# Designed miniproteins, single chains, continued (4): the designs that were tried, part 36

Each design is a single chain, and the fold is of that chain. pLDDT is the mean over its residues in the fold that is shown.

## One batch from the design tools (miniprotein)

Design m13232
Fold by ESMFold2-Fast:
Structure m13232 (fold): chain A 77 residues (1-77)
Amino acid sequence: SSHDQQALQLMQQGIQLTDQAVQHAKQGDFDQARQLQQQSVQLFQQAAQVSTDPDLSQGARRLAQEAQQRVDQAIAA
């Protein structure tokens, strides 16, 4: 469906922002890392809300948690 296609696009954008957040954290740009982390989590939450597929919704929720953890760990390292 168009909703599931939108959810997949949001998830892809969220993954890209998560990767950018981790890169910024590793460079010591913690403010930028936190901003990108917040944006990625919001995109995954939106993906979970718009998806009509339970597996996609669950996947998006998992990615949101993973984004939070990965960026937190990169900042702490």
Scores: mean pLDDT 91

Design m13233
Fold by ESMFold2-Fast:
Structure m13233 (fold): chain A 81 residues (1-81)
Amino acid sequence: MKKVVITAQLTSDGLAKGQAYLTIEEDGGEPVEKYVDREELEELGKELAESEILEYEEELIPGKDRSTGEEVPTLKITLTL
């Protein structure tokens, strides 16, 4: 059983480039932070939809925009595989 936490933000700098800022935390691994374009985000969504997911939780939480320091809605997805 593996737990994956994905956090997605539409930051001001990311939006200007058509990218979302993602943080991916996997059970037993270091967090991976990256900007992803629309195509990468759609591909990730397809991979998750095709995965055998035991538990799925989606939450909208407050986060902080890295560019402006202002509060931005952050989508948090928690998966158990």
Scores: mean pLDDT 73

Design m13234
Fold by ESMFold2-Fast:
Structure m13234 (fold): chain A 116 residues (1-116)
Amino acid sequence: VSLSPETEQAIEEAKEIAAKLKAKGISLEDFLNLVSNATGIPLSKLQKVSEGILNLSTEDSAYITVASILYSHAIVRKAGLKRGSDLYLAVATYLALRTRLPDDTIQKIQVLINSL
């Protein structure tokens, strides 16, 4: 009753992504470059998403909303990641984008992460 199945799946996905990025030594900047290459979204726009998540602001990005920022922070905290770390921001950026981007674009990011 405390967590929906959808929320539990998102927490598990966040843990898996964080573990994989940590095991490969992938920084926030490395992750954003990989996502940019996989999706065709300019790196500068992805950097603005991560900045908005860190600063709780949507002013500089059409790719996120207040709801997507709050959702990403809630899931990443429940996954046990340290707030403000590279892993926290990388996973939070992915989760925020997942709420706003088309399924085809998200699948490209998921394939990328699975190929790491």
Scores: mean pLDDT 81

Design m13235
Fold by ESMFold2-Fast:
Structure m13235 (fold): chain A 71 residues (1-71)
Amino acid sequence: DSEKGAKLAEAARKMYQAANDHVAAARSGADPETQLAAFREEAQKIAKEAGFDEIGERMVGVLVRLAEERL
C-alpha cells in the first residue's frame, strides 16, 4: 500500500513538473499544440513506467484538459 502510494506520488510529481514545463514553454512563445502533444506523450510514458497505465491515462486526460484551459 505505502509502496504503491509512493510510486503514484512520484509519477504525479513528474507529470505535474512536465505539465508546468510545457505550459511555461507555450506561454513563452512555443507552439501550444506541439507542447500539449509532447506533454501527453511524456505523461503517458511516466504513467506506464510507474505501472499505473489505467490511472495514469485518466490523470493525463485531466492534466491535458487543464493545460488546454490555461492556453
Scores: mean pLDDT 73

Design m13236
Fold by ESMFold2-Fast:
Parts: structure tokens; C-alpha cells; sequence
Structure m13236 (fold): chain A 80 residues (1-80)
């Protein structure tokens, strides 16, 4: 069954947003993925370093990300 993945990212520039979107689309290619960009880190968001670990790449200008799979908050790669 394909899980629903909802990601909210906070970035300082458009390039960071594009890179995060590409990384997430690759990671969750077998899932229904929705990506939303906001300028303020949401409650429960992963830090820049935690988000970069999940994305598998360093993204300059990334401030944080909130990842939910079927409404459940994701803390690390092991959670999904």
C-alpha cells in the first residue's frame, strides 16, 4: 500500500527548496508525496542537520523540515 508522505520545508532561498524537493521525490518515489514550503520552522520540525541526514545530502539555505507519513512525525530514516 502506498503511504501518504507530507513534507513541510523551511528554506532561505529557492535553490534549497528545489534541491529538497528533488531529494524527497527520489526518496519517496513509491509514495504519494506532497511538499509545502513555509518561511518559519513548524512545530516538531527536524533541524537542518537532521533533515539533511534524511534527505541524504547537504542543502545550503535549508532551515528545517517536518516529515509526516500517514500523519506520523518522522525523526530519522529508521522511522520510515
Amino acid sequence: MKPKVEVTITTEDEFAGVLATMALSSLFRNSDVTITEVKEPPKGALSKEEAEEIFGMKINGLKGALIKIDGKLIKSKEDF
Scores: mean pLDDT 77

Design m13237
Fold by ESMFold2-Fast:
Order: structure tokens, then sequence, then C-alpha cells
Structure m13237 (fold): chain A 64 residues (1-64)
């Protein structure tokens, strides 16, 4: 439903911001890719040192 879609969009926004802050903290230029799935958001940071992947689920967002 609409609530699920809004939660995933908010998670994507938060994940992108977290990725940008993490790259800034490391002092590296990172390419950030966000993928919104059915019940999860995947955040990929491509850095000169390698690729870092984080995933957030709807259960995580709902505090379950």
Amino acid sequence: GAMREELLKEAAKLGEEAGRQYAKKLGVDAKIKIEIGKDSVTVTLETPEGTIVGRVTLADLLGL
C-alpha cells in the first residue's frame, strides 16, 4: 500500500544521506547507488578502495 511505498522512499532518502556522510567522513569520492526493492532498500557506495553495500528492510524501519 501507499504507506509501504512511502517508508521505502524515506529509507532510500536516509540511506543516500548516510552514504554521503560516510564517504565524507572517509574523505573519499564515492558514487552512491540506491536500489528500492519490494521490502528493502540497498545502498551501494563505489569508492576507489572498493564497494560497500548496506541493506535496510521494512522490518528494520518498523522497529520489528
Scores: mean pLDDT 76

Design m13238
Fold by ESMFold2-Fast:
Structure m13238 (fold): chain A 90 residues (1-90)
Amino acid sequence: MAAERIARARALADEMIAQDPSKRADALAFLGAAALEAGDLERARALAEEALALDPRNARALALLGAVLEREGDTERARALLEEAERLLA
């Protein structure tokens, strides 16, 4: 069943994160990007903010939050966050 495969994938992801906690911020940003692609802006925002709470300079999390804000119509804040993410990746 699809639900069983999702539960197994989550268990494996949790096990990998537990073995390398330094990757938690990146994993949260990746899950948030998937939520954004699915159109779940609230979940994408929550995951991006959680990732930034762990690593405030995480370029992926900053880019994700910027993309969420752009979709919400806050283009000024979105631009500032995307420019900061670009600077960190430079």
Scores: mean pLDDT 75

Design m13239
Fold by ESMFold2-Fast:
Structure m13239 (fold): chain A 86 residues (1-86)
Amino acid sequence: MELPEKLPEEVEKTAERLVEVGGLPEELAREAAYEYFKIMNRLPDEEEIRELAERLKEGVSPREAALELGIERGVEALVEAVEKSF
């Protein structure tokens, strides 16, 4: 998948953070940040950035890493909602 020529500024900042935290190539970090934003319709937090960086270092594709983390966070949110529901 080709990235658009210009990413939103906030997605670019997330990519810069992935490079800083993960030591990832800029292009890979930008693709991962964009895929996460598309899936979650939000930016990752610092913990999610670290988890994305770890998956990418293991050779997981940007889209697969974003999907796996998105599913994990979605399940956590659902479990928390059920535990707090009365």
Scores: mean pLDDT 74

Design m13240
Fold by ESMFold2-Fast:
Structure m13240 (fold): chain A 72 residues (1-72)
Amino acid sequence: MEDLKVLARMGQLVQDYREGKITEEEFKKKVRELIENSSAESNRAIANVLKTEGFDDLAEEARRRAEELEKE
């Protein structure tokens, strides 16, 4: 259910963005790369983290990717 590596990477990206180490554009790009390369289960976990952190648009992208993978 949990991809610990993906969740750890997600947490690091959120921290780097909040500390100003990466731009909003770079953050969104890296998050989208994780979404595209992750399983349906990992994308549900990513969506939950993003929603909790206030990144609602990215959370919705992860949720849609999970649904797409579940249909295939």
Scores: mean pLDDT 81

Design m13241
Fold by ESMFold2-Fast:
Structure m13241 (fold): chain A 76 residues (1-76)
Amino acid sequence: AEEEVRLAEAGIRLLTEAPDPKELAEETGLDEAFVERLLKSHGGKSLLEVASGVEKVQIEVAVDILRAAKDFARAL
């Protein structure tokens, strides 16, 4: 439950914010160098800021799903 909440919050941040590589690595358990390389490909912008049209709608839906999953995990 706690782990699922933390992962969902990290996912929301990845989609909606320009994430800090260290903080994202700590929240997700991913390697910091891998996270930095991934973020470099986006020019330091959030995925929501880069996306347009259908992709933006897909990211908004993903955020809604993650928020629902977080609320469900907290209820468990």
Scores: mean pLDDT 66

Design m13242
Fold by ESMFold2-Fast:
Structure m13242 (fold): chain A 111 residues (1-111)
Amino acid sequence: MIELGVYAESPELAGRAIEAAVKLYKDAKEILVRVNVPLGTTVTVKLPKGAKVFPYKEEDTEGSGAGFRIVITPEGDEEKTIEVKATARVSLERAKKHNQAVIDRDKAAAA
């Protein structure tokens, strides 16, 4: 696996950087791209078919901002245009707090 980091202030620059990285590492079996962009940025990128996009995890949140991860298997020449909106990072603690708040709200609505 090859791991790459992309930081860009514009969706067009982020998309171009991701596409360039895929072309440079076309012989890799799997590429992981960590993408950091401003919160709410929508990135449009042309990727090999089967590319998988994941929201940020706590371990992916070095620095500030929002983003996503892409796992790419660069096999074949079939490509798909993918549009991804960068969401705020969440820590495990923040995710647990959010889930607990939902449970508490549901209990309050039932009472």
Scores: mean pLDDT 62

Design m13243
Fold by ESMFold2-Fast:
Structure m13243 (fold): chain A 83 residues (1-83)
Amino acid sequence: MTVEEVRKLAQEAIDALEAGDYETAKKLFIELVKKSIELDTPEAANIDVATMLIAVGLYLETGDEKIKKLIDEVVKARREALA
């Protein structure tokens, strides 16, 4: 897995989120978290964090509970991957 592949995965996750495909977005965000942790580079970690901040920003602007649920599941996956 390269940093370029992590960046592409992040863009695909954002695209799914903006399209309202929350199930696909959730899967892509979880994959992004796992792949960024696996790659263990500052560049991958920065992409992961920046992508999550976009999701949080969208939730704060919209109040959409489906986005909140997606964020909660991604945070859970991150905690499990780091344990």
Scores: mean pLDDT 84

Design m13244
Fold by ESMFold2-Fast:
Structure m13244 (fold): chain A 92 residues (1-92)
Amino acid sequence: RLEEMARLAREIAEAEGLEAPEDEEVLKENLLRQVEAVVEHARALGRDPAEVLRELAERDLARARAEGVPEETLEKARELAELAAELARELA
């Protein structure tokens, strides 16, 4: 999952002109730490980490759409969010 997440994150960064770590392992570690932070937050709230992560992703996607991010990039971001939600459920 982390390899697929890293691929999607890099494709999104390239589409938006953002810098991503050149080292794939660093990118994977950054993604894992972000998911772990959401898992810890969800546990503190007594909620399903996957549901919390999806809610955060939906809010961020709505903002990105309002800011004019292309739908093709938003679709990749949704795929990344679903993989992250699956990882969050496994870490819980």
Scores: mean pLDDT 80

Design m13245
Fold by ESMFold2-Fast:
Structure m13245 (fold): chain A 110 residues (1-110)
Amino acid sequence: VELSWLDLIVELAKELGITKEDIVEAYKNLDTVPEELREEVRKAILESGLNIDELKKMSTEEFLKYAIEIAKKLVEKLGVTDPFQKALIILLTIEELRDLVTREPELFKP
């Protein structure tokens, strides 16, 4: 409808058996995700070997496609079968990659 990003995520994640409703519910519950799962997502991103400069040059569609590929590999690695949990991993991966792209990596708070 009004959420073009949501519609793109649904289409790109279709083979994982995730519905639009699963993604909406995951988005509402994103703040309740355990830190351990967020750490697994960050590790998967690091292991992906993606270049931050390449991420910055991507279109919205290309960015979402790469984020979903990382999330898909993590879902398979963790043996996640629940559609809601798969949707959480997808949204977390998108959030973490977006944060990485918007932050200057030269400075870190000690």
Scores: mean pLDDT 74

Design m13246
Fold by ESMFold2-Fast:
Structure m13246 (fold): chain A 76 residues (1-76)
Amino acid sequence: MKEIKEKIAKVAREHLLRAGVDEKTADQLEKAILSDDRMSIDDVVTAAYLALRRVVTPEQARKMAEELKKEIEKIK
């Protein structure tokens, strides 16, 4: 269980950083995933989408969030 959460947090962080999101925002998402046992995959994807919208267009943010969801689903 812990290992899966760590992999999801790492993947989400890496995806945000590759998109140009700053380290502080990426670290905040990683911390939220690691600290909240109630955070679903959809919650992670929504948080990533909101962070991405600050750097890319809403359309691009949605596509990138969908790609993140697929990558997370492969871990689970």
Scores: mean pLDDT 79

Design m13247
Fold by ESMFold2-Fast:
Structure m13247 (fold): chain A 56 residues (1-56)
Amino acid sequence: MLEVLAETIIKNAKFLTDENLKALAERVGTSVSTVREAVKKALAGASLEEVVKTLK
């Protein structure tokens, strides 16, 4: 599940709204700030593995 969510973040990083970030945070069981960090890393070209680590 976490890998699928990380892939979604990477593919859609430029299009994610604040509401999308909140929904993703609730699905992962993490904070909105953690999801924002994952999106920031994805926008910087981070690998799937790095995004997954950020969400853990």
Scores: mean pLDDT 78

Design m13248
Fold by ESMFold2-Fast:
Structure m13248 (fold): chain A 73 residues (1-73)
Amino acid sequence: MIKLDMSNEKLKKAVEKIYSKIREARNAGKTLDEIEAEVRKLLEEMKPELSDEDYKQLEAFVDALLAERRRLN
């Protein structure tokens, strides 16, 4: 599993936003493809607020999270 440095406050807040978006989209009855699109859009919106290294870690985390959900589907 991808492990993030949760002591990094910006990265922690970014992860919390991603989980909140996934939960909101799921509660709205959106498909996995729609959830992925919403999460990818959020990730792009957050890119200017993160360092290149933090963004890379967050992108890898999102990729792993979405791949796991697709594997179970």
Scores: mean pLDDT 76

Design m13249
Fold by ESMFold2-Fast:
Structure m13249 (fold): chain A 63 residues (1-63)
Amino acid sequence: STKEELLALLDEAMASPEPPSSEEVARIVGLLLRFVAENAENPEAVEEMMKRFREMEAKIEAL
């Protein structure tokens, strides 16, 4: 499942003391784009996923 794989990678990125690699970020972004496309008619699911993604972005920006 796109959702399960994306959530697992986001959880791993948030649990790690190190920021995700460029390859891991590329995979997460690819899965996020696919999830958004698959859930275009479900704004609540997209909003929840974007919130998780922004938490990862904030961690990367903080080093």
Scores: mean pLDDT 81

Design m13250
Fold by ESMFold2-Fast:
Structure m13250 (fold): chain A 87 residues (1-87)
Amino acid sequence: MEEVRKKIEELAKFIVELLEKQGRLEEAKRIRESVEKLLKEEDDPAYLTTVILSEARIVMKSASEEERKELEEKMKELQELVQKYLA
């Protein structure tokens, strides 16, 4: 679980940094606060992963090719980690 939490936090930080770079400061704040609350209140790694992957997919629509590739790699790492913990 701790590795899943760390990976979610890393992906969330990347999403927030991308949104801030795009001038989307209110969305960046929303994601940061939402993820912090979810990580504190929710124990289901599958649900936590589903939420952050959904936010990542939205950000991908406005990301550069390089940012999209990095985002896809982080999403894949998180998905593989969660599958390992749920097996």
Scores: mean pLDDT 80

Design m13251
Fold by ESMFold2-Fast:
Structure m13251 (fold): chain A 59 residues (1-59)
Amino acid sequence: SEFEKLEEMLKKLVDELEKLRAQQNAIAQTRATNLSYAQKKNDEIVKKLEEERKKIEEE
């Protein structure tokens, strides 16, 4: 029947939605990790800039 076909399609759509949600969660975790790495890199750059600023101020 057409109702049985619709039920099977609905099950497949629900499964696909769950997969997409899992993918979104994985992307969010990756973004958080990348942001932490970028922050560490920014701290290194800021430290180097502060060292250069001190040299200019002392001269």
Scores: mean pLDDT 85

Design m13252
Fold by ESMFold2-Fast:
Structure m13252 (fold): chain A 57 residues (1-57)
Amino acid sequence: MELDPEEAARALYEAFGDYLRTLDDAARRAVIRQLFPEASEEYLEAVLAELRRLLAT
């Protein structure tokens, strides 16, 4: 995949942080899948984990 999970999570946070903050983990996972439809489960989990950290700040 072209972006590291950390870079992908940061891009999502910068573009959609307020919206993503209102969603639960399942809904956040669905958003990540829609944006990265070819991504592996491992990649989605890595992006979601980094996104959780960013949303906590």
Scores: mean pLDDT 78

Design m13253
Fold by ESMFold2-Fast:
Structure m13253 (fold): chain A 72 residues (1-72)
Amino acid sequence: DAIADFFRSLGATDQSAVDRARAIFDRNGVITGGQIGDILRANGITDMNRFIVAMRRLDTDGDGVIDAAELA
């Protein structure tokens, strides 16, 4: 599960983080870096360096928006 693996790689082990991200993708087809950051902070993750590196890798067009294909 690409969404679950992505959030676990950033230290978000709580299923609620994965469920929130999945709901956003199911509704919108995309997720913003701001929404990912909010999920990580809600899960107690304060070191954002890994998140910043992941965003730079996945956000290939630099618009702050990630689609499900970029996450996979």
Scores: mean pLDDT 73

Design m13254
Fold by ESMFold2-Fast:
Structure m13254 (fold): chain A 84 residues (1-84)
Amino acid sequence: MTPAEREVQAAVAAATAEARAKGMSPLEAGERVLVLYARALGDEETAERIRELVEELRKDPNNEKAIEELRKIAEELEARIAAA
């Protein structure tokens, strides 16, 4: 694994453990993980976009546009982390 991938895995494990301990929703846990991926890649614009989309989903959980955009961002970030 790359150094960035190792650091992200450690941070994701810590964030997941914290989310579980605090009883966070899957949406909140997912936001933390995706923001950590974006920041590990130095992509602050994507990190901000994730926060905006999650906020939209908190207001309207059935927002199809926000769900689809967040899904695409997640797939792209996971691919970028795997390639880094």
Scores: mean pLDDT 74

Design m13255
Fold by ESMFold2-Fast:
Structure m13255 (fold): chain A 92 residues (1-92)
Amino acid sequence: QKELLERAKELAREAARLAMEAERARRLGDEERAAALEEEARRKLEELRELMKQLSEEDQKEVQEELHRAAVEAALADPTLSEEEKADAAAA
């Protein structure tokens, strides 16, 4: 179970990073890059979803918390977001 949990947390971090990069590319007008990154994020989320079925409810919650943390970290690192947008992401 520990190996599955760690793999799920890794997939969660990768998916969050890719989703943030896709949003950033879309804001910059790079629709082709945004679409490619969204597809990669979708693939990682599908792998995560399949893995989550093998995890306990407690471990699933831990993976969800990791997804949230990774998304916040990615938002804070995004130079295209305003300070207000970064604060909103951190508060969510």
Scores: mean pLDDT 77

Design m13256
Fold by ESMFold2-Fast:
Structure m13256 (fold): chain A 89 residues (1-89)
Amino acid sequence: MEEFRQRVRELREKKRAEYDSLTPDELLERINELKAQAEAEGDEALKRVYDTLIEEFKKAIENNDQEKIDAIKDDLVSLDVGREVRRLE
């Protein structure tokens, strides 16, 4: 239990650092890649989530809203961690 929680925390921190290293254009490209993967896997619900994040991210860039950009990165990390946790169980 504790080792699993620690691994999830470390994965979350690692994924957040990866997204923080990307430029806005690279981050948008990454979200589009994740959307395409969800579509290819037939996960319509996950595809809709990525569609929403793409729209919100574009608006955040247009408004120079760093707080919203950071929130979107946190959402992406949560989705990535959720997918990895599902694979480990």
Scores: mean pLDDT 81

Design m13257
Fold by ESMFold2-Fast:
Structure m13257 (fold): chain A 120 residues (1-120)
Amino acid sequence: DPERERKRREVLEIARAFPDPRVRAAVAYLLHRVFGLSQREIGELLGISPATVSRYIRRVEEELSKDEDARLRAETAMTRFELGLARAADAVLVLAHILGAPEEVLERLRREFGATGELL
């Protein structure tokens, strides 16, 4: 599916641009939830161990379990991205914000990848 491969490439481009662990955790979670990739596959794509991918996914799930508003915003952003209604950067921005990424990192996502911040 050319659209699915284009979307996956978009997510990976964000990971390459941002060494911040919260952005990388957001990317790992998006690859897991939207693309259904295994921890091994995500590790290979991001150049990290499957154990690190597991920690990233667990960290995101833990933060979403504490805040129902954050969970709803994250699920909405991921669904909009999956349906082609939003860019990968929009979903990554929402997840990275929930994980406590610095404003400097969030602003770079908006500027460099066109994230709107509509769902924050």
Scores: mean pLDDT 87

Design m13258
Fold by ESMFold2-Fast:
Structure m13258 (fold): chain A 86 residues (1-86)
Amino acid sequence: KKQQLLAEGQQLRQQAEELKKKAGDENSKLEARVMAEMTAALASGRQSDIERARKLMEEAGEKIKKQQEEVKKLEKQAAELEKQAQ
């Protein structure tokens, strides 16, 4: 019973760690794409293109924030299971 709670907690911590690694790789690629779009928008000189690039940057920030919240949720659930296993 307690051993299973500890195993589930460790699995959630592993999922959080894997999510951090995956998010890091995806966010690096997303950041490069956002920078390329922003550079192109600035080169165009069109306000609509610049606003579109800014929206893309904001969406990227939202995605990163949601990933961080998911990791925090998994870590909190793991801590609760570990506490119950005492």
Scores: mean pLDDT 80

Design m13259
Fold by ESMFold2-Fast:
Structure m13259 (fold): chain A 62 residues (1-62)
Amino acid sequence: NKISETIIELQKKYGFKEDGIVSEEELKDPKVETFLALLQRKFGLKVDGKLDEETKKLLSLS
């Protein structure tokens, strides 16, 4: 789906595992704030680079 494809593209850009799933290990990486901000921007969410409820919901749909 489009969400998984976008996550994979961003994982590739930031050197994460390209599986379309944001793991707890990835969420602890300092680069995750930029990763989340770009994901939020692509899907029209609030761009704060944080794992808020809307961002969590988006990730659960991938």
Scores: mean pLDDT 75

Design m13260
Fold by ESMFold2-Fast:
Structure m13260 (fold): chain A 87 residues (1-87)
Amino acid sequence: SMQEQLLQELEGLFVRLLNLAAENADPAEVRRVAERAKEVASQVEIPESVLQSMIDALEAARAASTDPEIAAILDELIAFLRELLAR
């Protein structure tokens, strides 16, 4: 289904985002992946347990981040996912 395909794309984007953050990659690339993840996340129904797992993983990545631009991008994505969870 489209739902399953978009969830799989979101999972792939999420893994890529976490790897880029851990590598202190180019913040512009981290931003592009995060914006695509937000776009896909807005188009699918994400189970609450999956949303919570994603938030927890991003918070761990944020705590480990040494790049302030990457940290800000992660904070924005955490806030976005928390809004989805609160609805």
Scores: mean pLDDT 87

Design m13261
Fold by ESMFold2-Fast:
Structure m13261 (fold): chain A 85 residues (1-85)
Amino acid sequence: EDEAVKYLKKLLEELKNKNLSAEEQKKIDEQIEELKEGLKESIPQLRENSDKRFQELADKIEEAIANKDDLELVELALEYHELLK
């Protein structure tokens, strides 16, 4: 399994955990901000792809960013990695 996929799965579980300390929550917030910037950078390449699934993924990423939906952002990042197989 790819290290990026392992990282995203761990981040998804941490976001679902309501028993985090304030320090753990700040670390997760920083990780989400990094993920958000990485996904923003990928949008032009996703839109240039001839596969509709990549184009739809770009739209969903922009929507999740606009809605500040951190959980959806991590799920979309996992979907992106699955599409790259």
Scores: mean pLDDT 80

Design m13262
Fold by ESMFold2-Fast:
Structure m13262 (fold): chain A 83 residues (1-83)
Amino acid sequence: SEALRLTEEMRRTPDEAERRRLLLRQLAEGVLAVAEAVVNTVRRIAQRRGATPAQRAALDAENARLLALARQSAAALLAEAEA
């Protein structure tokens, strides 16, 4: 709790507040980049293994859910950065 309190105090200074905003923005970008890399990797593996149309459709649905979650998480981080 003491360490958290000190972190919060530092984060509230002008320079630390700007650093926090930058880190949250970079984290949001990172989350999206990682999700996209995972989706692309899964699609390449499916293609290499000769996935059927039904298997590709199922993987695309899973990938769509991952991307939606990543976009939601990134949006929340960006909203927090702008607050």
Scores: mean pLDDT 80

Design m13263
Fold by ESMFold2-Fast:
Structure m13263 (fold): chain A 71 residues (1-71)
Amino acid sequence: VSREEKVEYAHRLLLEGKSEEEIASKLIIDFDVPLDEVPGILQQARQTPEAPADRPEPMVAGVEALVAAVQ
């Protein structure tokens, strides 16, 4: 998984209205991103423009509802 893919993933979560802390947890859990890389990915994701074809889906919950980070 490339850094660009992680940035795009974080950007998608930002568009969904997720907090930076939630996005950081998802990056660590799903992509095994080290903590020192997370701020850089989030910064780039915040600077990425919205995808033209991306439309919010308020009726659909993301996979976050299925993932519990207890450890």
Scores: mean pLDDT 67

Design m13264
Fold by ESMFold2-Fast:
Structure m13264 (fold): chain A 104 residues (1-104)
Amino acid sequence: ATATATAEAEGEPGRYTVKVDLSAGAAQVDITVEAGGRTETKTALVGPEPSTVEFTFDNEGSTRVKVTATVTALEPGTITVSVSLFKDGQPLPGRSSGDTATAT
């Protein structure tokens, strides 16, 4: 099973941090950041405990910032995932998204 969460913002120049909070058994997390025509991807293996994966990137222009976090279960169970977006260490209001999926 796969759970996907997304967060989007109109981007001002600055340093952005995405935090992906998840609960799963063993899982693979793929974080994709799209900003200013650039795409960056970070992959991590996590589990079996609740985990946080952080990814920091720089946005150089007033461009749309889109973050997609995809969690793929490596074991049966319930997956929960949420994404929060921060700019220069400050949380961006209303830029959290979450999903839940069950692996059989």
Scores: mean pLDDT 72

Design m13265
Fold by ESMFold2-Fast:
Structure m13265 (fold): chain A 108 residues (1-108)
Amino acid sequence: SVEELRKQKEDLFNQMLSLLKDMSKRLNEAKTAEEKLRIVSEYNSQLNSLMNQLVELAKQAKEVDPKLYMEILMEMGSIETFLSTTAVSLEKETGIKIKLDLPQLPLS
């Protein structure tokens, strides 16, 4: 149902925000480039897992509620923007290319 999908969206978004907050805190507390890269690596698999769950939720929402589908896509876009900005900042600080294993948004 649409209400079940909305609840799943809320639960996944809250998990994502908690994860991003924890990652940001650890990055701010890290003193070396190597520690920051290790932190990103530790969070990469969990970030990828949550993003893949959001992709599947978006696909389900597309079939029943186009508005909910667009809301999920917009929130995912905001998350990807935050992660890309973080990666660029870390690349400037460390001189090392940061590769995030993020799924493609279901825009088709």
Scores: mean pLDDT 82

